# Ledger of designs, part 89: designed miniproteins, single chains, continued (5)

Each design is a single chain, and the fold is of that chain. pLDDT is the mean over its residues in the fold that is shown.

## One batch from the design tools (miniprotein)

Design m19079
Fold by ESMFold2-Fast:
Structure m19079 (fold): chain A 95 residues (1-95)
Amino acid sequence: SLSEEAKKVMLEAAEEGLRLAREIPDEFTSGVLEVALSTALTATKHSEKVTSDDALALSDLFRTMAEVAKEVDPEVAARLEELSDRLREVAKKLA
């Protein structure tokens, strides 16, 4: 189903986001992003059905994380923005 495919993409995005956060050399910024993304990953795993609003919320979280990372690691920030855009497309398909 579209919801099952969406959940898979959301889980993959959250896991990739966590890997990217761990690559940031600033320990404080890395820690903040890891907490946020670990929380999102756990919430997504526990969701039996994902909605367009769920995908939009995760997209918004990734956009905020990209802003936090932007001045510390612009390459990681750009990749987080790409994940945010992917999640926004997932939300459109579920709408």
Scores: mean pLDDT 83

Design m19080
Fold by ESMFold2-Fast:
Structure m19080 (fold): chain A 89 residues (1-89)
Amino acid sequence: MSLTELLAEKAATGQPLSYAELNEILVQLGFPALSPAELAALHRRVLPDVAFPDHLLTVSQAFDLLLALMVELGLSQEEIRSLITGEPL
């Protein structure tokens, strides 16, 4: 399942995403789940002006965090594109 499909499913609920739901997406994409401390650190790096006490993300904010994480993990642009779209490499 692609990131686009996973985020579209979440967007259809009309609710913001929790950090737990972000971890569910990471696991579905084949990545290990992040600890609460790792998620909070990622949030502070990528979205420094967004309050993190509520740990709730818009679909766009979740996308930005996941994209930044994939870049930090050393994935190529082609690997990132494949994960976003579900298209083969």
Scores: mean pLDDT 75

Design m19081
Fold by ESMFold2-Fast:
Structure m19081 (fold): chain A 107 residues (1-107)
Amino acid sequence: SNAEKGLELLSRLEEETGLAQRRLGEAKTNEEKIAILEELIARYKEVAAELRELGMDKVAAKLDEAIAALKEAIEALKAGDEKKFEEKLEEVRRLLDEAHDTALAEG
């Protein structure tokens, strides 16, 4: 079903987000951290587009919100605001959980 395909996409995105968070912890410079976040934003955009092709517009909208939070995390890094950076990364995780719950409810 389209819901099963959407859940598989979200599961892969959750794994990729976890790996990106690990890479962020290992990164030595803000430039490296920004590059990791930009790669993650590109992947979220790809998954959101695939979810829209599956008709899962509400799930894709949650990923659009997560993309906005990732962009705000980059701005927090540039400003040296570590608290806002961590808050925005936590918001991304929450939005992914909400996307997964939305996909389950619509399946």
Scores: mean pLDDT 90

Design m19082
Fold by ESMFold2-Fast:
Structure m19082 (fold): chain A 83 residues (1-83)
Amino acid sequence: MKSVEERFEESLKEIEEMIKKAKEQGDEETAKKLEELLKQMEEFYKKYQESKDPREKAVYLATWTVLHSESYFLYRVMQRKLE
């Protein structure tokens, strides 16, 4: 069964691949936005690990999910511009 930590690692790898593709396609603006989202995701995961309150942990996971969705939205917008 995949842990939250394994899912975190998979999400980071996905965003790193998106950043690489954005740079390869010359979309430096999208690459920078994805790098900023990656930094925010790392910060909220750290808060998740440090929190002892299950309600706070749920809020941090929800925020992580929103940031992850934003990264996919930006990537899809980039792909549509390049067609």
Scores: mean pLDDT 78

Design m19083
Fold by ESMFold2-Fast:
Structure m19083 (fold): chain A 84 residues (1-84)
Amino acid sequence: GPLEPVSDVPLSREQQEEASRAIEELIEAAENGDTEKAYEAAKRLARIVGKERAVEIVEGIGTAFGDEKMKEAALKGVEEAERE
């Protein structure tokens, strides 16, 4: 686990680009009803932006698409990222 708590730290350009790709993958998963892709994309997103921001993004996308099963899969991905 992390040795030091990190809050409100600005993301590097590489981290921002990786987070953007994870968000794009999550949106595609939502459009296609792909719960496995949603899980993996949300897990990667949480590792970059942290749990709180990842949950906010997942809930926003889930609300926009109205897919509860996709949202649940993505939230499980966020939880697994926190455990690693």
Scores: mean pLDDT 77

Design m19084
Fold by ESMFold2-Fast:
Structure m19084 (fold): chain A 69 residues (1-69)
Amino acid sequence: SIVPVLINALKDKSPLVRLAAVQALGKLAPSLTPEQLLEVKQALVDLLQDENKDVQEAAYKTLEKLKNL
């Protein structure tokens, strides 16, 4: 499925790929199962320590949107 592919893309060497994966997971979030949502939230928490500030900010904003899911 697409969710494991996108979670793996959050670990890509390219910050542009990681940003795209964050955005894609944020858009898919309302359609995810509770277990998939937990997995996505856990993966996004790791990105709060990302070396790229844009990736850090995108992860933070996405986690805030997912807070009520």
Scores: mean pLDDT 85

Design m19085
Fold by ESMFold2-Fast:
Structure m19085 (fold): chain A 82 residues (1-82)
Amino acid sequence: EEKEKLRKDILEAGYKVIVELMKKYNLPIPEKPPKSLEEAQKLNDWFVEYLKKLPEEERRKITQEYLDKMGDALDELMKKYE
């Protein structure tokens, strides 16, 4: 079903956004993309905990960029799957 492919695309999009932001801000890149919702949640938890170690201004900026990029990625995926 299209739902399984959409789920996979969402997980890959989230990983790509995190990698892009980590590269942009010269931060460590996570080694592997998540293969399940549980792994994606662990990745998100790791990302959130990592951001807590950054200065508050950078943390807020990166969080906002993450939300904006994820929103754009989800919009494009929704258009693709209609």
Scores: mean pLDDT 75

Design m19086
Fold by ESMFold2-Fast:
Structure m19086 (fold): chain A 80 residues (1-80)
Amino acid sequence: SEEQQRLLDEARKLAEEIKKIVDESNAPEDLKNQIKAFIDELLARAEQAAASGNLDELRDDVTLLKKILEQVKKFKEIQK
């Protein structure tokens, strides 16, 4: 269960970082709200995967959050 906890902690950290970048961005408020809602849904999925012991799904959720973080960082850069 140490791997499960590590992956869940990573998912939470990634979600927080994405939301912070989104909030600090110059994106339209509607887009910010849509992205944050999507991140909350992904985090909920990760928490459910962790609770059920589905490590493969938890790893996939973490990977997806990492890809979203990369895209959000690119969005921040393309606005200036």
Scores: mean pLDDT 84

Design m19087
Fold by ESMFold2-Fast:
Structure m19087 (fold): chain A 74 residues (1-74)
Amino acid sequence: GSMAAALARSRALGREVVRQLFLGILDTLEKEGVLSPVARQLRELLEAGIEPSRELMNAFAAELDRYVREWAAE
């Protein structure tokens, strides 16, 4: 099945790309001295290859939204 196989490969690649993007963001937050307990927990799960909970992802998204709002206020 061409479509199903292609979609499965695309999803696997998408998961790895998203994981690498989040790890890059988390690394930047740590270097800037703003790595929260939420961000630290997310990093530990992603480094271990464990899928984060929806609640943890929502909490992290809220923190990123705060940084974007603070930046936009300048």
Scores: mean pLDDT 76

Design m19088
Fold by ESMFold2-Fast:
Structure m19088 (fold): chain A 82 residues (1-82)
Amino acid sequence: SELFEEAKQRAAELRAVMLESGMDPEKILEWLAEKAGVDFTFVKRLFEEYSKKVGPYGALARLITLVQRALKEGKSLEEVIG
């Protein structure tokens, strides 16, 4: 889908930023779960499933985009996932 293509395109940029900042992917997933108001296990499952399609950095970019969209639209993460 277009959203997965966009996430893949941003994967290299996100990877570079994470390597430069020393950010732990697990810490990002914990933060995303808190921001979305969902359980960490739910976000971790989405990360694992998306990682199979677009790699780990693509999956993180996808999840960040989905959480930001949910917050901006006043929707749950489940509603935005589609």
Scores: mean pLDDT 75

Design m19089
Fold by ESMFold2-Fast:
Structure m19089 (fold): chain A 76 residues (1-76)
Amino acid sequence: SFWEEVQKAIQEAVAKLDALIAQKASEEQIMQVIDELEKKLKEIAKKYKATPEQLKEIEEAVKQLRDWALAQHAAA
């Protein structure tokens, strides 16, 4: 259930980022989606009392998604 909620949140964020990138949205709009994802993942982590290892995996996933989205924006 923990990883199911995390995966769902990430998938929803990826879908939003794909749409924004296709629309050539601003870096600010892209970062707002990343910020909302971080907030949602922190709420999920609190709900499930995530371990330090789980928190690190979430932080790394968000970093990778942010880096990917900004690279896609820069290439557009």
Scores: mean pLDDT 84

Design m19090
Fold by ESMFold2-Fast:
Structure m19090 (fold): chain A 106 residues (1-106)
Amino acid sequence: MEKFLKGLEYADKGDYEEALKYLQEALEENPSEVMELIAKGVVLMMQGDYELAEKLFKEAYELAKEKGDEKGLALALYALGYLYEKQGKYEKAEELFKEAEEILKK
């Protein structure tokens, strides 16, 4: 989880080399369909394909919710938050980050 969050943070900062490194390490340590969808969405977000990235992050959110995967749910919310930051939707991003943090404190 920690490494995946760092991957998302680096992607938000535009540090794509570090982002991919942390996301790959996280997937190797804890492979999950939810995390794979998020990682694919992050790559698309880095390429500027925000529409397809949002679709994949929402699919990851729905899948995590169906599976009761609280960690995956929080990661999908973080990913959507970073995507909204890239689009200049800072208030929506902040709300999603707060929701993700509350899930992880349980």
Scores: mean pLDDT 81

Design m19091
Fold by ESMFold2-Fast:
Structure m19091 (fold): chain A 82 residues (1-82)
Amino acid sequence: MEEERKELEERKKELERRVEELREQIDYIIESGLSGENLGPPEEKREELMELAKKYNSVFGLLKELEEAEKELKEVEKKLEE
């Protein structure tokens, strides 16, 4: 039981790092292309970012990776909460 929980905790930590890295990359691109615009966190402003990402294809790909990583993180969190 403890070993399985530790593996889930390590997986959660890896996914949290992945999500943070993706958010930072997206924020960097958005700030570079949209100076002065208040978009907030990328995950909350996904629709706005998707429209803008039509001009910045790299952001569109990163947003999809972020969504997948966030989904996996939620699944791991549910297993840990059990």
Scores: mean pLDDT 70

Design m19092
Fold by ESMFold2-Fast:
Structure m19092 (fold): chain A 66 residues (1-66)
Amino acid sequence: TLTPEQQELNRISQALQDEMDRVRAGELSLDEGLDRFLEYVRKHFPQLEELAERMVRQVRRTFAEK
């Protein structure tokens, strides 16, 4: 059974995935998608902002390693 904290982390992971799907579809640039994700977390889950920033850095690092 997932804790409430794990459920919130799953919601944030899903929000990032949704923005990345839009980037892959050509609807947004990578920077635009990541900025939208950070704005979403800052607005709805401000206590998880630092985690969201680390997730964004990891995504950017993964794309830079191509």
Scores: mean pLDDT 81

Design m19093
Fold by ESMFold2-Fast:
Structure m19093 (fold): chain A 76 residues (1-76)
Amino acid sequence: SMEQEEAEVRERLAQVLKELGELLKNSKDKEKAEKLIAEFQKKLGELVEKYRAGKLTVQEFIEGVEQLLEEVKKQV
C-alpha cells in the first residue's frame, strides 16, 4: 500500500540521516563534512521532488538516496 511505501521511505531516510550525523561527528575535517552533507541535502531534495511528482518508484528513490550517501562516505 502507499502507506507502507511511505513508512519504508521514512525509515530509510531516518537511517541515512543518522549515518550522516555519525560521519559528521567522526570526521577529522568538520567543515568539509558539513559542506558534503549540505550538498547531499540539496540532491536529496531534488530526489524527493521527483518522487513526489511520480517520476521515481519507491525502489528508485531509495537507491538514489543510498547512492548519494555512498558518495559522501567516499569523500569524508
Scores: mean pLDDT 80

Design m19094
Fold by ESMFold2-Fast:
Structure m19094 (fold): chain A 48 residues (1-48)
Amino acid sequence: SEIDEIIERFKNGELTETQALNLISQLDDFTGFLGSRARGEIDKYKKE
């Protein structure tokens, strides 16, 4: 999924957290649920 690709690029250090979240928010099919999931995965990665 495009969202998973963006998160992977964040994990690889290619994108900052702000850049990754901005890209996800710009997707036409972006919903509150997808945004919550992406934020949760980013936060979990940062804490792990």
Scores: mean pLDDT 70

Design m19095
Fold by ESMFold2-Fast:
Structure m19095 (fold): chain A 76 residues (1-76)
Amino acid sequence: DPEAELKRLRENMKKASEEYKTLADQAEAQGKHTAANYYRDAAVSYQKAAESTDLDEALAYEIQGAVNVALAKRAL
C-alpha cells in the first residue's frame, strides 16, 4: 500500500529531521563546524522527505539525507 508506506516514511523522516537538527547543534557547540553543516543538510533533506506527497520523491530525499549523515560522521 503506497499510501501507508508514504505515511510511515513521512513520520520517520520528520523524526529524523528533528534528531539531526539536535546533532547539528551539538556538533556546532563542540566546534565541529563541518560535521554540523552536514547534519543540518541531512535535517533539511529529511524535512523535505517528510513534506513529500510522492513516495519516489520522499525516498530520494531520504537517500540524500543518509548521504549527508555519512559525510557528517566522517567529519567528526
Scores: mean pLDDT 90

Design m19096
Fold by ESMFold2-Fast:
Structure m19096 (fold): chain A 59 residues (1-59)
Amino acid sequence: MSVGAQLAVRMGGVSEEGGRAIEALAGESPPPARRAADLAGVSVKVARGMLEAARALGV
């Protein structure tokens, strides 16, 4: 949860809600980068990076 909030703050273009959505989706396989992008309001590339970061941090 705190990781999602930190990602949202650091990326600047994603709300805390968007960061939490990415955190929740990081456990999916394969990672749903397009769905994460739609929920967070960012590009697929940014969403993919955030999903990878969340998974690397054990989220």
Scores: mean pLDDT 67

Design m19097
Fold by ESMFold2-Fast:
Order: C-alpha cells, then structure tokens, then sequence
Structure m19097 (fold): chain A 56 residues (1-56)
C-alpha cells in the first residue's frame, strides 16, 4: 500500500541520515559528500510519497 511505501521510505531516509553523519565524522570529505547526495535523493522520494498519501 501507499502507507507501507511511505513507512519504508521514512526508515530508509533515517538510515541514510545516520550514515551521512557517520561519514562526515569518520570518513573522507568525498565519501561524506556522496552520502549527503544519497540522503537528499531519499528525502525527496519520501516527500513525494508523503504528498501522494496526503492527496489520496
């Protein structure tokens, strides 16, 4: 369902946020930048799914 997709996207976004924080603290700037880019993409996907759910 759409609700399940939203929940899964939320969980993935939270994981990516944790990974980005760890990369920033412990890894090279290049790795941190890639992690931030991945997080941004997941956040955008989550926002799109949230919008779809709200419009349903």
Amino acid sequence: SLEERVQAAKERTEEMRRNAKLAEERMSPEVAEKARQALKREEERYQELQRELEES
Scores: mean pLDDT 82

Design m19098
Fold by ESMFold2-Fast:
Structure m19098 (fold): chain A 127 residues (1-127)
Amino acid sequence: PRRLNVLVVSTDPAALDQVVAALEQLADQVNVFRAGSVEELAALLDEHEIDAVFLVITDERSLEEARRAIELIKERRPDLPVVIAAAPEVLEEARRLAEEYGALLVLPLPVTVAQVQAALDAVRASL
């Protein structure tokens, strides 16, 4: 199958890098794009055929940013699969956000390659 265009969104550079590193171990399956803001997310959705978005949530601030991001995604690309990766401290809030907006699944941070592979399999099944 073709490589998926996966966009990773986080205001936390360290958490962004952790998720990207796991995805890059599966480089034969994905092209990885990075966004540090909702504005960068919007631009990348316009410029590229994005197949899935990974929203990375580490705290209350990034939880609110993720809500803005998923609202924008559902308005512009309602069928676009969204995966949430959340720190333990905000994991329950992230699960509620996923249920509210119909995100595909929620992964705990730090993510493993196996968890990311399972997420990519779920993305492919939803396409």
Scores: mean pLDDT 87

Design m19099
Fold by ESMFold2-Fast:
Structure m19099 (fold): chain A 65 residues (1-65)
Amino acid sequence: LRSLGVSAITAARLLAMAGEEVELPPRGGAVSFTARGASQEETLAGIDRLAAEFDRDPYVSRELA
């Protein structure tokens, strides 16, 4: 859980923060996110949805930002 949450949040967090950190989606779990439009909010909204799926990983929702 912590391990998985940390791995997922690391990629998702960077995507949301940079908004254009996605250059190689198949490299990691980045393919699950769409960081385009030059708006971190768009990526944050997507990550929030994933956080609901994890229910057990507070990091996915609270650690974001």
Scores: mean pLDDT 45

Design m19100
Fold by ESMFold2-Fast:
Structure m19100 (fold): chain A 70 residues (1-70)
Amino acid sequence: AAAVRAELEALTARAVDAGRAGDREKMMQYLAEFARLLEEAVKAGLISQEEASDMAQEALDRVGAALAAA
């Protein structure tokens, strides 16, 4: 599960970076990849549904803060 958590964090970081750069298309692409990987990780039993909900909210909060800072 460590590898999937690292990939989810990397996608969140890329979405945040794209948001700060004003690249909304890339930001949305990274968020879509994040959501897809998160759903697959839950289905595979690597991450709980509760942890997935928390991770999704954290990603949205971080991206929102990045957009506000841009």
Scores: mean pLDDT 83

Design m19101
Fold by ESMFold2-Fast:
Structure m19101 (fold): chain A 85 residues (1-85)
Amino acid sequence: AKEVVEETKEVLERQLEIAKEYLKATFPPEEAEELIKRLEEHVEKLKEKIEELAKDESKHEEVRKILEETKKTLEEDEAVLKEAL
């Protein structure tokens, strides 16, 4: 249960780093900085939501779905970044 939460947070952190690299390479510095700030705020809120869901054992399936969806997005974004770099 707690392992899924920690793995989800790690996947989100990796997703954030990849997205930051993509934004820095794609957009002007000023625009990239604003987009990165918004993305960081969204990721932080998502982590808080995952931690709240993890406190309720009946919500563990919802946390698992979030992890699966985040992993899929990470794989897709890593592929795009590899093509761009």
Scores: mean pLDDT 71

Design m19102
Fold by ESMFold2-Fast:
Structure m19102 (fold): chain A 84 residues (1-84)
Amino acid sequence: EKIVNVYKVTYEVKTEPGWTPEEIEKKMEEIKKEYLERGALEVEVELLPDGTLLVTVLILSSEEKFKLLPEETFVSTEFAKELL
């Protein structure tokens, strides 16, 4: 059994006012793929009514820091759970 820190990172990505639903869907998939390729445990992307993408990422982190996509802005980072 292992005790490890898991952090929940939530941030917003603004979509361009002229983006089509297909461009938004492609952006959501690109965000998910990028984080999973960088070692995220779980990635959720939700389109909010105002056109903002709300991204929630679960990252295993004890002492290392994660990297965000260049166009992302931080909303919050919190301790999500302790894995036993």
Scores: mean pLDDT 65

Design m19103
Fold by ESMFold2-Fast:
Structure m19103 (fold): chain A 78 residues (1-78)
Amino acid sequence: SARQEQLKAEAQAEVEEAREIVETEYPDNEKYLELLRRMEEATRKAQASKDFKEVMRYMIEAGTLLSLMLMDKTVEKL
């Protein structure tokens, strides 16, 4: 459906944002590279799914991982 395609596009945009942050600011940070890998896997599963609830679940998972990365980045600056 059009809504599923929109949600998948939003999840992909979040992964691209996380990738840019990691590659630009933390290219050698194993923790952030692992979080990025998990986000890419969740987004890949969302893209492969035809079930709306499953797409939503993986999208939430990817967004949660991005939030964890941004929170950790904030704490590192303290």
Scores: mean pLDDT 76

Design m19104
Fold by ESMFold2-Fast:
Structure m19104 (fold): chain A 89 residues (1-89)
Amino acid sequence: MDYISKEPLDDTPVSSRKKLIYDSLTPEQIKELERLSGLSVEEIAENFSTEDIKKIIKLVKEGKFEEAAKLVIEGDIERGIELIKRGVE
């Protein structure tokens, strides 16, 4: 069923995680994060927990865009591996 593949990473809806990013970052910071990570705000909100999103936001606010982008890229890879492992267990 489609809702199994859309299971939230935590109890927070994707829309609430998107709102957290938009409320916490400027449009310029969002554009730079999207450019360096290759992921949209929507994709980040879908693939990362609220805790991980807060870590990404903190790095962006500190001007550490490259570190934030690396965390997003590495987290996306780790999420893919986790989903594969869940499917074989």
Scores: mean pLDDT 70

Design m19105
Fold by ESMFold2-Fast:
Formats: C-alpha cells, structure tokens, sequence
Structure m19105 (fold): chain A 91 residues (1-91)
C-alpha cells in the first residue's frame, strides 16, 4: 500500500510525504502520525493520492477527516476525484 500526501500550510509552504505500508492498520497509523504533525504546523489543505487498488481515496479521506477532528481541527470541505482526495481545513 502506498499513499502520497501533500500538505499546504497557512504560510503557503508545501510539504510532501509518502507513506508505505503492508496492512491497512499500519497505513492508518502512518496517516495519523503525518496528520498530527501537519496539524501542529498549521495545515490548511491536504491532498491524498492513493497508489492502491484495495484502499480508496474516499476511505483514506474519511480516516483523515476523523483524525483531524480528534486533533481539534474543523473540516471546511472534502473532494474526492478518482484516486485523489483534497481536504480543506478551516483556519
């Protein structure tokens, strides 16, 4: 399983991360860790691109929204287009 994540921060800076995992549970843990760090840095937009047939962009967007909500972030919008999900965080 492979996921490419692009974080855009309030200051306009952009950071890219790749998460590779053999199981959905390990992918979930990696995603939570990346989102926690991004939330602490003031993320405004998250783009998740999925290179996996079994794990969908919609499923990952759902997990990301739940994690961001637990981290105290308010979600403004979620857009899913094919293998790519865009999450906008209210600031």
Amino acid sequence: MKVNITFTYKDGSVEEKTIESKTPSDMSKGLLEALKEAAEKGVSEIVIEVDDDELTAEALAGMAVMYLTVLGKEIESVKVEGNKATITVKT
Scores: mean pLDDT 81

Design m19106
Fold by ESMFold2-Fast:
Structure m19106 (fold): chain A 70 residues (1-70)
Amino acid sequence: MARKLEVERELVDLANEASHKLPNGEEVLQLTAEAFRLPLSDLEDIVALWKENPLDLALLKQKIKEALAK
């Protein structure tokens, strides 16, 4: 479905930008891989949070972990 592909593309773009701005590029890639496992609704929430907090890797990691625990 087109919507899921658009959200996945946004996630990849955000991860690529973060990997250039943050020193922890490998950690950014790991978070991105984990986020791809989320259902579309949770993935949209993570992408929105990442756009608001692009440098807060700890917050993103915690929110992805919480979503995966459901």
Scores: mean pLDDT 76

Design m19107
Fold by ESMFold2-Fast:
Structure m19107 (fold): chain A 75 residues (1-75)
Amino acid sequence: MEELEKEIEERAEKLVRGAEEGRRDAGHEMSEAARRRTFAAAKAVYEGEKEGLSSLEIGERAQRAVDAVDEEIAR
């Protein structure tokens, strides 16, 4: 279970790095908040895919993960 969580986190981190690189190449900087939201959403998507969830269920999990990050930033 921990190995699977590590794999999911590594995939999410790689996606965040790709998004940051893409924004830099386009002349835009990725904010810390955007980085955290992107990581949370990617992690939720990969976890949902591993659990065999539908696209709708994965989308709902990703939205909840982003909302949780926004709540943490607001505290």
Scores: mean pLDDT 78

Design m19108
Fold by ESMFold2-Fast:
Structure m19108 (fold): chain A 86 residues (1-86)
Amino acid sequence: GVDDFIDRLAELARELKEQGTSPEEITEQLREMVRNSPELTEEEKRLLLRGLDAVRRHLEANPDLSPEEVGDMVRLVVRRAVERSR
């Protein structure tokens, strides 16, 4: 489901942050995962991409977040964006 997909986005974001990937590149790789996912509906993709816009802002505002904190932030922010649209 969407919640399992959000957990995969969070794990990828954590891993990319651990590798020293920039906020812009982390966000673009997460967007690419959403766009290329055949299990997601067009509505689910729209909601997830909106959540990722908020993720980008948080990454840029908080460059000192640890990889684990980045994963937790992505999970929280994206879930909130999906919930507010239902």
Scores: mean pLDDT 85

Design m19109
Fold by ESMFold2-Fast:
Structure m19109 (fold): chain A 85 residues (1-85)
Amino acid sequence: DEKKKAWELAKSAAKAFEDALRAAGKNYGVPEEKTQELLTEFREKVKKIFEDLDDPSEVIQAISKLTGEMLARIKALGIEGLKAA
């Protein structure tokens, strides 16, 4: 039961992080096409994390790190867009 709850928590965290990345793309003025490309890459990497790791705590840590990296990329794209406009 506790392990099942931990895995459900990891899945919920992945969804919350994806929603945060989508919101960041909108808030930083990143074109929707580029935000969707990053979300697709995020989903593929999250899938690999769930396949490669057998501990839900390690999964959450890996997704958290990945989310930080993706947020930095979204911010950079938003800044570049402002300079190009």
Scores: mean pLDDT 83

Design m19110
Fold by ESMFold2-Fast:
Structure m19110 (fold): chain A 108 residues (1-108)
Amino acid sequence: SAEIEKAREAIAAGDGEAAKEHLLKALESPDREVQIEAARLALEAAKSDVPSVREAGAEVALKALESPDREVQELALEALKAYALNSEDVAKGIGLTLRAIGILLDQE
């Protein structure tokens, strides 16, 4: 996918805004494999030493939790966990966790 390749380039360049844009577009793909790859890249972004890339990974993971695909949801949860472990902003981490809980409860 062109969006997946652009997302990889953005992550490598430390461009969180571009990474978020391209990963969100990839999640909208009708191709399940593209959606799964977008969620995997969100997990890698959430582990980044670049704060804007980590935040992009977390925001994309929140959107990925809305997916009906279990593998995409599981990768999204791992990305949010990685963000929490690598983030120095405890308040942002708590806010993100509460948003994730809200999304999961809305799927019940």
Scores: mean pLDDT 81

Design m19111
Fold by ESMFold2-Fast:
Structure m19111 (fold): chain A 69 residues (1-69)
Amino acid sequence: AEELRQKGIDALKAGKYDEAASWFEKAAEATDDPVLKAQYYREAARAYLHAGDVKKAMEAGTKADELLS
């Protein structure tokens, strides 16, 4: 999970926002820790917002909120 998150961070540094969001989603799916899963979905949502994909950003944000409710 952490390795997948690191790939997302590397993609963000490269300005590859769609790729970064994909890596953060994979990191979320690779962990069963609800706190880490929620954190990774929030990171994906932010990356999607940078990419201009508001719908995917909202979907990822909703997944994070559901894990912490």
Scores: mean pLDDT 82

Design m19112
Fold by ESMFold2-Fast:
Structure m19112 (fold): chain A 70 residues (1-70)
Amino acid sequence: SEDEIELKNELKSLKASLAYYKANPSEAVREHLINKTLELLKKFPNYKEEILNFVDSLDKELAEEVKSKL
């Protein structure tokens, strides 16, 4: 579906941003990633588990902080 294609592109972007964060850690970048993930969860409510599992697979601590804000 169109939503699945858009979500896959957003997750690829998020993965690249998270890789950047791990190489260049900063509070501002971390907060941006948390907010970006929360926005994705709002935009794709039918894919919440997929988004959260994806983030958890890349960064468990960031995924837990995102969950705490839901």
Scores: mean pLDDT 86

Design m19113
Fold by ESMFold2-Fast:
Structure m19113 (fold): chain A 78 residues (1-78)
Amino acid sequence: MTAKETVVLLFELSAKYGSYEETREKIEEKMKELGLSEEELEKMLLQALLALSEELAEKVLASDLDTRNELLGEHIRK
């Protein structure tokens, strides 16, 4: 399984699951299948995402997740 194939699968998983936590569980399963460590998988994923779209990857991976968590916390309000 190549880095590109791994990114495609993780991208599809991210699209199906709306949260980083859900995606992380699927990533853990893929790590076992690929025989990769978490650090190796993160490096491959980050590099491939950056190659797809530097601007989009930066906003989605860094800002979107953080702002999303903040917005969810405010909207949920108990």
Scores: mean pLDDT 59

